# Ledger of designs, part 32: designed miniproteins, single chains, continued (4)

Each design is a single chain, and the fold is of that chain. pLDDT is the mean over its residues in the fold that is shown.

## One batch from the design tools (miniprotein)

Design m13161
Fold by ESMFold2-Fast:
Structure m13161 (fold): chain A 61 residues (1-61)
Amino acid sequence: MPSVTELVLELAELYEALRDPEVRREVEARILEIQARHGDDGEAMRRALEELIAEVRRLLA
């Protein structure tokens, strides 16, 4: 199972592949919201990051 650190690194790589500044801004806002809501809950943080990664991958497909 991926760690929060591994998911953050994967999300960073996907973020660099995004060309649309509007999409980048939305992804940044969602990362900040996840940190604000789940920063101290590693399991909830990991699940939220996996969901965001799946959405970003779908946008890049």
Scores: mean pLDDT 79

Design m13162
Fold by ESMFold2-Fast:
Structure m13162 (fold): chain A 70 residues (1-70)
Amino acid sequence: MLEKVREYVRELGEKEGLSDEAIDFAEAMVEAYIKASGITDEEELKRLAELFVKAAKALQDFFEERGIPM
């Protein structure tokens, strides 16, 4: 399950144009949350992955706007 969710995060991140660093950040956050929450439902985990990919993109855009590479 965790490996599939990490693959899903990477696929979504690549489609959204995230840097490798931003994708790694999203993967780390999803993994940490899964371990903390104990959620095992595939649909909920996919929604969580989508949320963290969006968050990573927002952070990447924020840093780029401020002249900080991500």
Scores: mean pLDDT 78

Design m13163
Fold by ESMFold2-Fast:
Structure m13163 (fold): chain A 57 residues (1-57)
Amino acid sequence: MVAEGLAGAAQLEKEDPEKTKRLVDEYAEEFKKLGYSPEVARGLGGLRAKEEAEKEK
């Protein structure tokens, strides 16, 4: 899960690094508010950003 999210974020960063970093940071902040650690929250944020990008295709 976490590793998949980080890999997904890296792929999105190649297409639009600024937008990708912003989306991952926003989702990570939401997960941190839910009680996840910063590392796990970042991984989950990346996974969610990847899923949204896949849906918009």
Scores: mean pLDDT 69

Design m13164
Fold by ESMFold2-Fast:
Structure m13164 (fold): chain A 60 residues (1-60)
Amino acid sequence: SAIERFKKALEENKDLLTPEQIAEFEKVIKEMEKLSPREAEITAEANIGLLEIHKVVKEM
């Protein structure tokens, strides 16, 4: 599912994020439980993209 894919991406990048960033992504995951499957997929793609940006910026 979109939620599980996002959870996996967050866990894989958890050590590279601040506690505040982790908390914000976890809030989004909780809100996704109330979304339609299409809305959840769009939300997952957008936030996984943000996780990738955080990782790249951290490695710069």
Scores: mean pLDDT 76

Design m13165
Fold by ESMFold2-Fast:
Structure m13165 (fold): chain A 62 residues (1-62)
Amino acid sequence: SPEEERRRLRERIRELERELVREDERYERTKSPEDEERVRELVRELMRLQEELTGEPPAEVV
């Protein structure tokens, strides 16, 4: 159902926000380009899910 799908998207967004915090902490430790790319990937995924949820680009996620 559309409602269940939207709820699932919101929960996924929350999970990704938590993962982003964790990966950002790892990047600050390592200063690795690979870890920086991981953080960027998570940000892009969050933006994708937000756009999918609303049907429009997020104004600002921060």
Scores: mean pLDDT 78

Design m13166
Fold by ESMFold2-Fast:
Structure m13166 (fold): chain A 62 residues (1-62)
Amino acid sequence: DREEAIRESLRRFRERLLEVARSGGDPEKVREVAEEFGLTPERLRELLRNIDAVLAELERGI
């Protein structure tokens, strides 16, 4: 149950990150999502860059 709750939270977080990416990194959207998950806007931007890098590596590495 707790494990499932964590997976759902991560799934929602990923979904929200994609929404920010689709907005082109709109500062307002970054602030909203960061606040929702208790992060700073700077931290959220770092996660977005890391996700892009990870996806690129998976595509080439796998």
Scores: mean pLDDT 69

Design m13167
Fold by ESMFold2-Fast:
Structure m13167 (fold): chain A 58 residues (1-58)
Amino acid sequence: SLEEKFQALVAALVELYRPNLDSVGFYNAIEALEKIQPSQLTPEQRIQAESLALKLTQ
């Protein structure tokens, strides 16, 4: 589903930014990303999210 693909994208973004965050910043970033709903994304961002999720699940 789109929600599952979005959660996969969130996980990938967390790992991408992880090296640049201290432990508190890392947890704050995770919480902020997890609060973003798929419906809050632009159509272009949703397409990019689905593309990235496909790469992560293959």
Scores: mean pLDDT 61

Design m13168
Fold by ESMFold2-Fast:
Structure m13168 (fold): chain A 68 residues (1-68)
Amino acid sequence: MSAAQKADLVATLQAMTRQVVTYLESQGQTALAAEFAKKGAALIADSVANNDTLDQAIARFQALVDAL
């Protein structure tokens, strides 16, 4: 994976995390939103460290959402 592909993966997952966090905050679930933001950041770091493809990173993100 190139540096540009890693940057795209990070930007994509950050945008997805922001969408979920914004939704949870709009529902008054502030504590859950804060927890999800932390877990999302950790997942992004793990995906980069493991040299995941974008599809693999999205699959990890879906598992995190399913665990809500």
Scores: mean pLDDT 84

Design m13169
Fold by ESMFold2-Fast:
Order: C-alpha cells, then sequence, then structure tokens
Structure m13169 (fold): chain A 82 residues (1-82)
C-alpha cells in the first residue's frame, strides 16, 4: 500500500510538472492531455484515501492536497487560454 501510494503521488507530480511546462511553452493541447492524466492519478489516490484513511500519513494527505491545487491552477490557466 505505502509503496503504491508513494509511486502514484510521484506520478501525479511528474504529470502536473510536465503539464505546467507545456503550458509555459504554449502547447495547450499537450498541457491538457498531461493534466487529464494527472487528474486521473489524483482521483485514484483520493479514492484510496476515502477507503483507507489509516494508510495515509498527514504529510501524504497534505502532498495530495497541494498536487490537486496545482492541477486546479493549470486547469484554470488552460480555460483562460482557450
Amino acid sequence: MRELLRRSLESAEELIRAAEERLREGDLLGAQVLLLAAEGELTLVERLLERHPEAFSEEEVERLRRLRERARRVREALREAL
């Protein structure tokens, strides 16, 4: 469980970072595709938290919250650019 959780959070963070970079480069389609993948990873982690809250540390919950907020900001930037 902990290893799967850590890897999913790492994957979501990488995808968000890539989406942020594509957005800066003006690749709106690339950013949107990466954001969609990141949101999928975040949704998976959020479902794990709902079903197994005891498997999460306070740090992991805070990291998930920060990643969701970063994804939200990318989504808003894409809406403004489209």
Scores: mean pLDDT 84

Design m13170
Fold by ESMFold2-Fast:
Structure m13170 (fold): chain A 59 residues (1-59)
Amino acid sequence: SLSEAGRRALELAKELVARGVSIEEAIERAVEVARELAPEMTDVQLAVLRAELREVLSA
């Protein structure tokens, strides 16, 4: 589901940043994983996911 894809993306992004990966690179990799899990995600849904990941990782 879209909610599951977003949750997995957030978990991955947090782990990558914790290991020293840049926020920008972590977001890119997490969004790629979300797209693999939910290949029919729209550009709007991907933009929302990127914004949410950036907000959480920059806090």
Scores: mean pLDDT 81

Design m13171
Fold by ESMFold2-Fast:
Parts: C-alpha cells; sequence; structure tokens
Structure m13171 (fold): chain A 86 residues (1-86)
C-alpha cells in the first residue's frame, strides 16, 4: 500500500522528527519521498502492509481527538492523511 501523509503547522522540532522518521523508513527499504514547504511536510511511503497503513490511520484519528484538523481518504491501495496540528 501507499501512504501520503501531509502534516501542517509543524514547529522546527516536530519537522526534524518527522524527517528523521522518513529517513529511517527509507533506510529500511521503503520507497519514501519527502517534500517540505514552510511549516508543511508531505511524506509519501510505498511498500506498506495493510497493518502498517492502519497504524497511521489510527494515529491520525487520535490526533483528531486531541484537536487537530484531520482528513483521511482511502482510494484503492492509496491512503491519504492530512493533519493540521492545533
Amino acid sequence: MTLVLTLSGLDADQLAAEIARAQELAARGYDVSVTVKGDTLTVTIGGLSVEEAAGYVLRAIGAGLDGADVDIKIEGDTTTISIKVP
């Protein structure tokens, strides 16, 4: 499965942490691309299992419960998650 994760409203520490996570996934053999624009980070991850993709969806739901603006879209084997931190 492919995940497209867009995080906006990030501070510098949050941005650095998410970039580090993306680099770790790439080192583990996932097909990862990262785009940064201001306070917004977009990460595309290919080669995820259904269980790994579900884990991202559950974390996004949790962020929404904590007050973040969250949008989740599932089309075929692609999951798109957009999170704007409060």
Scores: mean pLDDT 81

Design m13172
Fold by ESMFold2-Fast:
Structure m13172 (fold): chain A 56 residues (1-56)
Amino acid sequence: DAATRARLVRYLVEVEGWSEAEARALVDAALAGGPDATITFPDGRTTTLRDLLAAL
């Protein structure tokens, strides 16, 4: 869990270009919402935890 959280944060910072604080907030919300929960990026784009995990 902690390792997956760290990998998702790293992906969002290094690949998507979000700040570490925004990436951590998005990942924590996603993990609380489950795999099909909608995640809204700061620019208004949406995704799911499942899609983020598939991108790793």
Scores: mean pLDDT 77

Design m13173
Fold by ESMFold2-Fast:
Structure m13173 (fold): chain A 55 residues (1-55)
Amino acid sequence: MIRVEPQSEEELELYLRIAEHEVARAKETLSEEEFQKVEEIMKEFKELARKKYEE
Protein backbone atom coordinates (compact mmCIF):
# COMPACT_ATOMS: atom_id res chain seq x y z
CA MET A 1 0.00 0.00 0.00
CA ILE A 2 1.52 3.27 -1.13
CA ARG A 3 -0.66 5.37 1.17
CA VAL A 4 -0.25 4.23 4.76
CA GLU A 5 -2.09 5.70 7.73
CA PRO A 6 0.20 7.70 10.03
CA GLN A 7 0.89 5.98 13.34
CA SER A 8 2.13 9.00 15.29
CA GLU A 9 1.60 12.73 15.58
CA GLU A 10 5.00 13.30 13.95
CA GLU A 11 4.09 11.25 10.87
CA LEU A 12 0.65 12.83 10.73
CA GLU A 13 2.18 16.31 10.77
CA LEU A 14 4.51 15.30 7.94
CA TYR A 15 1.58 14.12 5.81
CA LEU A 16 -0.39 17.26 6.61
CA ARG A 17 2.54 19.47 5.61
CA ILE A 18 2.92 17.61 2.32
CA ALA A 19 -0.82 17.92 1.67
CA GLU A 20 -0.76 21.65 2.43
CA HIS A 21 2.17 22.07 0.05
CA GLU A 22 0.30 20.25 -2.73
CA VAL A 23 -2.89 22.24 -2.07
CA ALA A 24 -0.95 25.50 -2.26
CA ARG A 25 0.52 24.50 -5.62
CA ALA A 26 -2.91 23.41 -6.84
CA LYS A 27 -4.21 26.91 -6.07
CA GLU A 28 -2.86 28.03 -9.44
CA THR A 29 -4.98 25.37 -11.15
CA LEU A 30 -8.08 25.19 -8.93
CA SER A 31 -10.79 27.82 -8.90
CA GLU A 32 -10.96 30.12 -5.88
CA GLU A 33 -14.16 28.45 -4.68
CA GLU A 34 -12.72 24.94 -4.97
CA PHE A 35 -9.52 25.99 -3.23
CA GLN A 36 -11.42 27.49 -0.31
CA LYS A 37 -13.38 24.27 0.15
CA VAL A 38 -10.15 22.26 0.15
CA GLU A 39 -8.65 24.59 2.76
CA GLU A 40 -11.75 24.21 4.93
CA ILE A 41 -11.54 20.41 4.73
CA MET A 42 -7.83 20.53 5.54
CA LYS A 43 -8.45 22.70 8.58
CA GLU A 44 -11.13 20.34 9.89
CA PHE A 45 -8.87 17.35 9.27
CA LYS A 46 -5.99 19.00 11.11
CA GLU A 47 -8.17 19.74 14.14
CA LEU A 48 -9.48 16.18 14.29
CA ALA A 49 -5.96 14.81 13.90
CA ARG A 50 -4.52 17.04 16.61
CA LYS A 51 -7.22 16.02 19.08
CA LYS A 52 -6.54 12.37 18.30
CA TYR A 53 -2.76 12.57 18.75
CA GLU A 54 -2.44 15.27 21.40
CA GLU A 55 -0.98 14.17 24.71
Scores: mean pLDDT 67

Design m13174
Fold by ESMFold2-Fast:
Structure m13174 (fold): chain A 105 residues (1-105)
Amino acid sequence: SSMAELERRKFEIRREQLAMELDLPPEHQASLTPEQWAEVERLLDKAIAAAEAGDQAETEELIARLSELLGVSPERIKDLIARQLSSEATVAAVRARLAAEEEAG
């Protein structure tokens, strides 16, 4: 349906934005399954929320896991998180996604 296609496109746009921000090689982007991309998005949202809350230990653990999953240095992920934290709109969107995930189970 057109509605399912719209939701798929929104998901694809976020993945493309993350791939560009992290300078992921095209072959590495292609190697990630939809389930792996969903896990990356979930972990990134949690890392942003942990960083905003000042939970350094959780932030560092999530950065290490993202680095392993994406094949990107922890420093590049830290830079991305810092940029995301500078935007109130981005932080609000992260909180909304995490709240929706908690409600969904």
Scores: mean pLDDT 77

Design m13175
Fold by ESMFold2-Fast:
Structure m13175 (fold): chain A 72 residues (1-72)
Amino acid sequence: MTIDKEKLDQEVAIGLAYMAYAIAKRAVEQGKMTPEEAAEFLRKLAEKLREKGYEEAAKLLEEAAEELLKRG
């Protein structure tokens, strides 16, 4: 088993990014959040993850935010 701290931290961050995207997408589909609000939420999360050094997860959130804006 490889439980390297750096690898584990990246995997957790990516998982959180995926969950955040799923929640934001569902909120937009239910009309509880505008695509703009959801995109801003995801971009703020991306900024926090980048501050911690989770660049891959941050890029995923930025791309997800852009996708939500294109759909709405």
Scores: mean pLDDT 78

Design m13176
Fold by ESMFold2-Fast:
Order: sequence, then C-alpha cells, then structure tokens
Structure m13176 (fold): chain A 79 residues (1-79)
Amino acid sequence: MEEAEKVAEAVVEAAKAGKTEEAVKTLREDAKLAEEAGMLEAAEKLRKAAEALEKGDLEEAKRYAKEAVLLAAEALAAE
C-alpha cells in the first residue's frame, strides 16, 4: 500500500529531474514483464502511466503507476 505510493513517487521524481524518457522506458519495460507474467491489468496501467508521463501529466502518471503496483501485489498474493 504505502510501498506502491513510494514507487509511484520515484517515477514522478525521475521525470522532474529531466529523466522523463528513461522513466517512460522503465514503465514500458515493466509493462512488458507484467504482460509476460500474465498480469494484464497491471501491464495496461503501466502503459497508461508511461503515456501520461510523456504528456507531462505527473499526477495521472503517479495514479496509474500506483494502481499497477497494487494490481501486481494482488496477483502475487493470490498465488
């Protein structure tokens, strides 16, 4: 819960530091890994976070990144 918030904040901070392209790449790579793991909803949220970040919507990017981490945690807990 709080961990997901911190991960989402780290992505936004990387973008604020001028590393937007790197942060977007990381989100897209994480989305691909989530998709390969069968976490399709988490992958979709990660892609939306990357798209929001590219558009400069840091608040939307943070929200989607947090949702993705929570969905991935739920999928892992179900195993």
Scores: mean pLDDT 76

Design m13177
Fold by ESMFold2-Fast:
Structure m13177 (fold): chain A 92 residues (1-92)
Amino acid sequence: MEYVNYKVLRLKPSEDGVNEIVVVDEYRIELEEARKRLEELEEKYNMVRRESESGETVYSDKPVYKPGELLLASIYTTPEGEKVFEELYGLS
């Protein structure tokens, strides 16, 4: 069964014009469930989906309308990649 890290992110605009991204929630869910949730969120919030060249990271982005808007992201990793990710970010 293929699992991915699914993160719910909040956009927090900084004074220098760079958006700060804060993780507000995190789940380890099945790849198919992550894809379904991402599709539902794309429809609900009119988001544009972006994927990395490796296909390991999927982000939905949208124009920033207001401070505190939610940005939704799904991270698809292999079992080996998940372990490395968890070790790097202390999520093990």
Scores: mean pLDDT 49

Design m13178
Fold by ESMFold2-Fast:
Formats: structure tokens, sequence, C-alpha cells
Structure m13178 (fold): chain A 117 residues (1-117)
């Protein structure tokens, strides 16, 4: 979908700019982008178990590299915004799926932020 491709491109550009502004190393930025794109792929595929798995990998990456809580929160919020936009484009009339995804993303956001404390 051209609209999904635009969301992915915007996500990559905004995440890179945000992470560079906070002085994150390029290898760490590339790993975060890679995991973020895998989450967007899992959302498109309705694979919510994979969303949870990759979100936990993101939390571990943040912890491993000592990413500050405020930066981790900004990155996670940007990713969740992109994930919701992908779901709305791919599954626009599936309100039950959108509600389930929103609940999962909210839960996983809290888990990721706690991991960097």
Amino acid sequence: SPEVEAIRAEFVAELRALAERHGLPQDVIDEIISLGLEILDAVEARDFEKVREIMRKLAELFRKHGIPRDVAEEITNLLLYAARRVAEVVHPDDQALLDELSAILTEMREEVIRAVE
C-alpha cells in the first residue's frame, strides 16, 4: 500500500531525527529502526504475539544501551503512533481489532518504559 509505505518512510525519518537529536549512536538508531519496522510488519499481518515479542526486544535494547527514560518514551510514542496509523489503513473497518491493538500497544508501552528505570 502506498499509504503504508508513506507511514513507514515518515516513521524512519522522524525516529532518526529524534534519536540523532538526543545523541544516540548510529548503530543503536539502526537497530531501533529495524525493530520498529518489524513491529509495523507484525501489525499489518495481525500478528499481535509478534508485536509483543519485538516490543520486548526493543525494551531490552533500550536497557542494554542505557537509553534515558524520556528518550525511550519519545521513541516508543512515535512507534505506537505509526503502528496505529498502519492498522487504520490496513484494517479500517475492524473496530474490534483496532481496540485490541490499542490495548496491547498501551500495555507494551508501560512495559518498555518500566524496563529503562
Scores: mean pLDDT 88

Design m13179
Fold by ESMFold2-Fast:
Structure m13179 (fold): chain A 107 residues (1-107)
Amino acid sequence: LDKLIEEYEKKIAEDPNDAKAWRRLGEVLFLQGKLEEAAEYYKKAIELDPNDARAQAALSLVLTKLGKYKEAGEYWDKYLELGGASVELLKYLQALQDKDLEAVLKY
């Protein structure tokens, strides 16, 4: 995981508007259990691309784990607006919960 953090931090340093790189860094931090840091990077990804349903759903999941249920609900509502009831996105969320890095990076 540390090598992936370095890789995505380098991408963000080269292009701070790469919303996907911010989301990927959030995913790696989530897998490490660094939930507060993961939430901040997911928020940055959403600022850059508010239509990223994966970032919206992942942030909702992280905030729920942090006990921030009201805030989590706001991002979950956004995910639903973006058509988030897809099987593909549910598989992504399951991969995050299972801490399956290979499956997470597949999306």
Scores: mean pLDDT 80

Design m13180
Fold by ESMFold2-Fast:
Structure m13180 (fold): chain A 56 residues (1-56)
Amino acid sequence: MEIEELEKKGDEAFAAGNYAEARYWYGKAIHLALEKGDIEKAQKFAEKYREVMAAA
């Protein structure tokens, strides 16, 4: 699954108020970004993950 698909699923879940699902998808996106060595994307998704935790 592509990073963009994981981000989209996280964004959709967050918009719907499904914080547990949003964290799950952003967590997967962070893992995949780190596996690919994409530190910039990993940091972006980590910020989104943090926002979800703050909102919940």
Scores: mean pLDDT 82

Design m13181
Fold by ESMFold2-Fast:
Structure m13181 (fold): chain A 82 residues (1-82)
Amino acid sequence: ATLVITTSDGSKEVIELTEETKDEEVFKKIEEMIKKDNPDFKFTEEQRKVLYELIEKLKKVPEGVVVEINAKDLENWLKGAL
């Protein structure tokens, strides 16, 4: 699967998720995108666990599936508000 993250300033990050993709690189890119809208953002241990499970599931999704989310919605989902 491909994850596309957009921010309020119009920037976007495209992350191709395969079994070869390193989780830490995905975490880094997601954190950087959220930080564009919220510079003080840091993952909690619980948020890292939830995100890890999501990434592992998306790695098993077939090619051609695109998941688009804005960084603010992703931040709110991680906080349990979504």
Scores: mean pLDDT 77

Design m13182
Fold by ESMFold2-Fast:
Structure m13182 (fold): chain A 97 residues (1-97)
Amino acid sequence: KADELLQKGIDALKAGNYEEAVKYFEEAIKVKPSARAYLELGIAYLKLGDYEKAVEAFEKAISLDPDNRLAWRLLGEAYEKLGETEKAEQYRAKADS
């Protein structure tokens, strides 16, 4: 089930196996999309340095759960890594409100 795939992804992420974590989170999303799975997918992409894909994943997490302050903060971090400083400030402000 999706929860088992999500947990395997989290375990891979904690172990530093970021590419493996991405695969598990993608499989979890195919079984059942969730804000948590997209959030964790974005974190794995941040660790891999794939900032554009991290933005896409965090935007999906926020679309499913707009009250997730962590997702807003991490979206801001991903935009900062892309050099989009104005967007980074905007999204970090949403996390702090």
Scores: mean pLDDT 87

Design m13183
Fold by ESMFold2-Fast:
Structure m13183 (fold): chain A 63 residues (1-63)
Amino acid sequence: GPTYRVTALADNAILDADGTVYPKGTTVEVTDLKIHSDGTGTATLPDGRRALLDANKVEIEQL
């Protein structure tokens, strides 16, 4: 599937399945990106771990 670049605009914008919080300004490449109507999102990180996103606090670019 397509790869996306996700940039955190806030410290609480990206959280992985292990509870690691990505600080503001962090950019990660993800696959399996899904954005829900409530503003939550999910994606797969390059290492295969799942990430939870706040769609209102990230920039998303398809690569």
Scores: mean pLDDT 82

Design m13184
Fold by ESMFold2-Fast:
Parts: sequence; C-alpha cells; structure tokens
Structure m13184 (fold): chain A 56 residues (1-56)
Amino acid sequence: GRPISSLADLVSDEEARALLADPARRTATLHRLLQTDVTRFGAVYARLERLRLEEA
C-alpha cells in the first residue's frame, strides 16, 4: 500500500524468518541493533513476534 509502513521499509519477511531460524544470529543482531539503531531494533523485534505468533 501507499505509504509503505516503516516496518516494511526496515525489515523484510525473509530477514525475519532467517533470524527466527537462527537463535544465535537473532540474539547477535538484536543486541547490535539495540546499540546502533533502536528504531530498527523495534521494527525487527515486532516482526519476529508477529511471525512467532503466526507459527503458534
């Protein structure tokens, strides 16, 4: 849609699924984002939670 949400601009489904599949990479990525880009951290975390709930 227009405008594209900030979540779609910052993280893709493919990226989020890759992070869910790799807990070590997920932890490292989230830790890095907390220190460098809290906005992107929030977007990635929200996307991961959404996909986790869809799998439950």
Scores: mean pLDDT 69

Design m13185
Fold by ESMFold2-Fast:
Structure m13185 (fold): chain A 64 residues (1-64)
Amino acid sequence: SLLELAEAYREAGLRYEKEKKYKLAAQHFNKASDLYEAGGDLDKAEEMRQKALEAEKKAKEAEE
């Protein structure tokens, strides 16, 4: 299902975040957000979008 796929991307994003691979984390959180939204879980979609934005900020800081 879309929600199961979204959960897989969420878990991958969290793993990359732990590894401080913020660009990969952001990409996976954005995919999870899109899949949660398509699956009708708007609360989790918003949560993942916020995590993606935070990870993207950290990625840009590392490229400074």
Scores: mean pLDDT 87

Design m13186
Fold by ESMFold2-Fast:
Structure m13186 (fold): chain A 68 residues (1-68)
Amino acid sequence: ASEEEIEEVGREAREIALEAGLSEEKAEQVAKTAKDLMRKGVSKEKALEVARAAALGDDDAGVRALLA
């Protein structure tokens, strides 16, 4: 994925977390996780799916994405 695409996914993941009521600090962590997954070869679709799951309180979503 391009750096531009990774940055866009990070912004979208942060917005999802903030809309779900997470703190700015937590939203930044969700965005960082989504960007890191993209850098490890996870698709944009899966990275955003992990962000949505994390926003709903599923802290293990990132681990499951790596195992699937």
Scores: mean pLDDT 74

Design m13187
Fold by ESMFold2-Fast:
Structure m13187 (fold): chain A 66 residues (1-66)
Amino acid sequence: ADAHFYEGVVLRAEGRLEEAAEQFRRAIAEDPDYWRAWRFLGEVLREMGREEEAERYFAKARELDP
């Protein structure tokens, strides 16, 4: 989970948003309670203009880490 999360962080910094989103999805698949992966996926989706989808992931992140 952590390895995929940090790969996603690097890809996002490089502007490779779709690849970053895939890494955050992989982190979530390995650890569904990894609230930072939910939050960062939301942030990447927002940067891609997918606002409604992003809010769904932000809500899940808040549930896992209030």
Scores: mean pLDDT 83

Design m13188
Fold by ESMFold2-Fast:
Formats: structure tokens, sequence, C-alpha cells
Structure m13188 (fold): chain A 57 residues (1-57)
């Protein structure tokens, strides 16, 4: 449902903010992914894949 999609997006945003707090990604990287997720340029799955790529670099 749309409500489930909004909840999933919110969890990803909260996850990105935690990764910044932990120093695993930069605030700039998190802000770019959030913007792309909110604009629809990236899907939740694509954002999750990019998070993994950034952490494993």
Amino acid sequence: SMADELAAKQRIIEGLERLVEEGLISQEEADELIAKLESGEMTIEEVEREIVRLILR
C-alpha cells in the first residue's frame, strides 16, 4: 500500500541518518540519496544497493 511505501521510505531515511551519525557515510552522501529517493529518481531497492556500495568501499 502507499502507507507501507511511505513507512519504508521513512525507515530508509532514518537508517541513512544513523549511518551518518556512525561515520559510515557522509552527510552529503545521505542528503543526495534522500533527495533521489523523495524525487523518485531512485527506488528504495536502488538506495539500499547504493548504501551497501558506500559502506563496502
Scores: mean pLDDT 85

Design m13189
Fold by ESMFold2-Fast:
Structure m13189 (fold): chain A 57 residues (1-57)
Amino acid sequence: SEEEREEVLRRAEEALEQAKTLSDDGKRVLAELLRREAERTGDPRLLELAEEIESLI
């Protein structure tokens, strides 16, 4: 649903903020987790966020 997708996106955005405090290895792990969640749910915004976190490395 739209509400579920919005909540997932909000949590992913919170993860992006947290990623700034992580090591490069930590950022890679977080990005991989988000990418796997995007593959599971089919939500392309999660994949975009994973790519954004990877760009911080």
Scores: mean pLDDT 76

Design m13190
Fold by ESMFold2-Fast:
Order: C-alpha cells, then structure tokens, then sequence
Structure m13190 (fold): chain A 62 residues (1-62)
C-alpha cells in the first residue's frame, strides 16, 4: 500500500541520515538510493529533490 511505501521511504531516509552522521558514507548512500527510488515511484517530487540533495552530500563526502 501507499502507506507501507511511505513508511519504507521514511525508514530508509532516517537510516541514511544516521549512517551519514556516523561517517558511514557507503551505507548512507545505499539507504538514500532506496529512499529516492520510493519517492520517485510515489511521484513525490518535493521529497525526491530533498533525498537527491542528501545523496549528493553523501557521495561528495565519500
């Protein structure tokens, strides 16, 4: 369901941020990529832009 997909998106986003704060950039990137895929499938343009920015920051720090 859409609600389950939103929960997964939030879960991956929070995990990605957690790994980013720990300096675990590969793990953060993996979670942000999953969150981006879900946001794009949901058509949530605003969330997709936010996640892309986080992904770019994680990639830059790698």
Amino acid sequence: SRSEEVARLVGHLLAGVGYLLEGKYDEAIKHFREALDIAERLGDTEMAEIVRSMLEEAEKKK
Scores: mean pLDDT 87

Design m13191
Fold by ESMFold2-Fast:
Structure m13191 (fold): chain A 79 residues (1-79)
Amino acid sequence: TKELVELAERAARLAVEALVSEDEERSKKLAEEAERLVEEMKKKVEEIAKEKGEAAAEAAAKAALEAARAVAERLLAEA
């Protein structure tokens, strides 16, 4: 789950940077990077479900989403 949480936090940071960036080209590139990380997270959740079962995958996804939300809320409050 640690790697999934790290991916989620990174995606949240990139998404917030995209939202607060005044450079439209930079914002677009940051959003594309965040989308790639979301795709990696989806694959990771599927792998956890296959190896450890659905309940473990749900717990991992919930932890990752809560970590991402906390990072996004903190960065948006600072912006």
Scores: mean pLDDT 81

Design m13192
Fold by ESMFold2-Fast:
Structure m13192 (fold): chain A 50 residues (1-50)
Amino acid sequence: KAKEYIERARKLIEQGKYEEALEYANEALRLDPDNIEGVMLAMLARAGII
């Protein structure tokens, strides 16, 4: 379920693992493209990489 990928992405962001967080956020969006939290986490992960 998309929720599991979102939770994983959130934890990875908290650990500073932005590239891994982005992969999980993108998988959540692949399963549920309209998931607002997934979009926000992907944007936040990208910001952390840059």
Scores: mean pLDDT 79

Design m13193
Fold by ESMFold2-Fast:
Structure m13193 (fold): chain A 67 residues (1-67)
Amino acid sequence: MTPEEILEKAERIAEGLRSLGLPEQADEFLRKVREAVEKGDLETAQKIVEEGSRLLSEALAARQAAQ
């Protein structure tokens, strides 16, 4: 996965979090991914993206269950 692909996935996850009313969490998540990419630590950046994707999926499932 390239730095560009990691950032693209991170932005999609952040948009999902913002749509769920979690803009501060989205901004913190993006900042962490960008910091890891800037350090050249693509493995850490990928892990952060995977965790963000999981959190988004769990948040979506929780909202659907509450409706």
Scores: mean pLDDT 81

Design m13194
Fold by ESMFold2-Fast:
Structure m13194 (fold): chain A 109 residues (1-109)
Amino acid sequence: DALRAALEALRPALLKAADAAQAGDYEKALAILDEAAERFAKDKSPAGLAAAGTALAMRGDIAAQAGDEELAREAYEKAAELFREAAALSTDPADRARMERSAELAANR
């Protein structure tokens, strides 16, 4: 499962960003997630775009926690865009539905 593999490959970056945010180093947390999003979006695959969207959604959550509502909005909007692109490229109906739901959740944050 390409989607599962991409999300598993993303997991260390998500944990590292969570640790940085927990320590109050929001700049470091946001940078880790931005770098991860760029890395996973490079191959333009549905799985890579979904992983990049996941990283940006977490970036939005951390920005909101830090009080940066503008950065949070931009991160959520970009996450929703990437999830919609992943859904459009997905051939598996279950993966498509999952990406569409992720896009809706990101857009409504």
Scores: mean pLDDT 88

Design m13195
Fold by ESMFold2-Fast:
Structure m13195 (fold): chain A 58 residues (1-58)
Amino acid sequence: SAIDELAAALGTSRANAIRVVELYLEDRDLALALMVKDGGLPREEAERLLEAAVRELE
């Protein structure tokens, strides 16, 4: 699933990945900054993973 892919990319649990998606829906720039700075992901990859996870939750 897209949420499980996000969790794997961040090296975290599914529950924490869902929390990151919730943060992204409330504050997009903060969530992206955390994924880039703390997750070590390129911004484009972070956006791709978050957008896919959002679509899975709809």
Scores: mean pLDDT 83

Design m13196
Fold by ESMFold2-Fast:
Structure m13196 (fold): chain A 99 residues (1-99)
Amino acid sequence: SNLEKQKALVLKAIDEAEAIVRKARDEGRMSPEDADYLLRILRQAKELVEDPNATLEDLVAAVTFAIIGAAIVSKFPENADVAREVGGVLSRAADEAEA
């Protein structure tokens, strides 16, 4: 796989994760505070991936950072379903980027 395809895959997953979090916040399924925290983490991950000098290691670091963010908010029971869905999207992208 070339690096540009891997970047596109990771960016798509981050965008999907952001959409999940925004919808959950708007529907009251995740607190605004926890949603805003996770959205900040996802934005920072996206900035790492969008860097034109980003390496494969940077992509792995960005996805790992986002997965850790989802894991942190999953400790609050109200967030568990949303955090699992976000974590699933990101973990799948990490697996596909490795190929």
Scores: mean pLDDT 85

Design m13197
Fold by ESMFold2-Fast:
Structure m13197 (fold): chain A 58 residues (1-58)
Amino acid sequence: SDVEVLVGERELSRLVEKHRDDPEKAIAELERVIERLEKQGKSELVALARRYIEELRA
């Protein structure tokens, strides 16, 4: 549902902010979340999480 997607987006943003001083940990957490999201078919959240990883590696 749209609400579930919005909650997921907020959780991803919070995860990145929580670990902003440790980008390697943020990336590892995001990769774990991506694996779970892919199994659930949540493609939009997978794309967002991948974008965060790209930004953290920049």
Scores: mean pLDDT 79

Design m13198
Fold by ESMFold2-Fast:
Formats: sequence, C-alpha cells, structure tokens
Structure m13198 (fold): chain A 87 residues (1-87)
Amino acid sequence: GKAVAEEIVKLTEEAIKAIKEGNKDEAIKKIKEASKLVLEHEKDVRRATAMVLIGIAAQIELEQGNDDTAIQLLKEFGKMAKEALSG
C-alpha cells in the first residue's frame, strides 16, 4: 500500500543521510528495517527477493567503504518500493 511505500522510501532516505554523516551502523539498521517491510508487504516473491538482494548489496558496499555505490543502490531500492507497493 501507499503508506508502506512511503515508509520504505523514508527509511532509504534516512539510510542515505546516515551514510553521508559517517554513521554506518545507523545506515545498516535503516536498510534492515526497509527490507523487513518489503518482506512483510510485497506479495510478488521475485520482486521481494530482488529488493532484499539490493539491500544486502548496499550493506556489503557500505562495509567495503563504497559509500557512493551504496547510496545508488538505496536510491534504486526506494524507486522499486514506490513502483511496486503503491496501488
């Protein structure tokens, strides 16, 4: 639903902000919260799996110090949430 899509987008924006502020732990926490909402609300298993894998990829890139790549992945995650979960 629209409200869930808005919350996922908000969590991805908060994760991006945390990355820019050097707060890696907070960014990872927000990515995990967004992925949980996808698993609970996205009924298309293929789409849910793709989105969760993007979230995992963003966490790996962030752990490797590739902050710009992690931000790009989170922007795609938020875009997919808006398109997939908005009615």
Scores: mean pLDDT 84

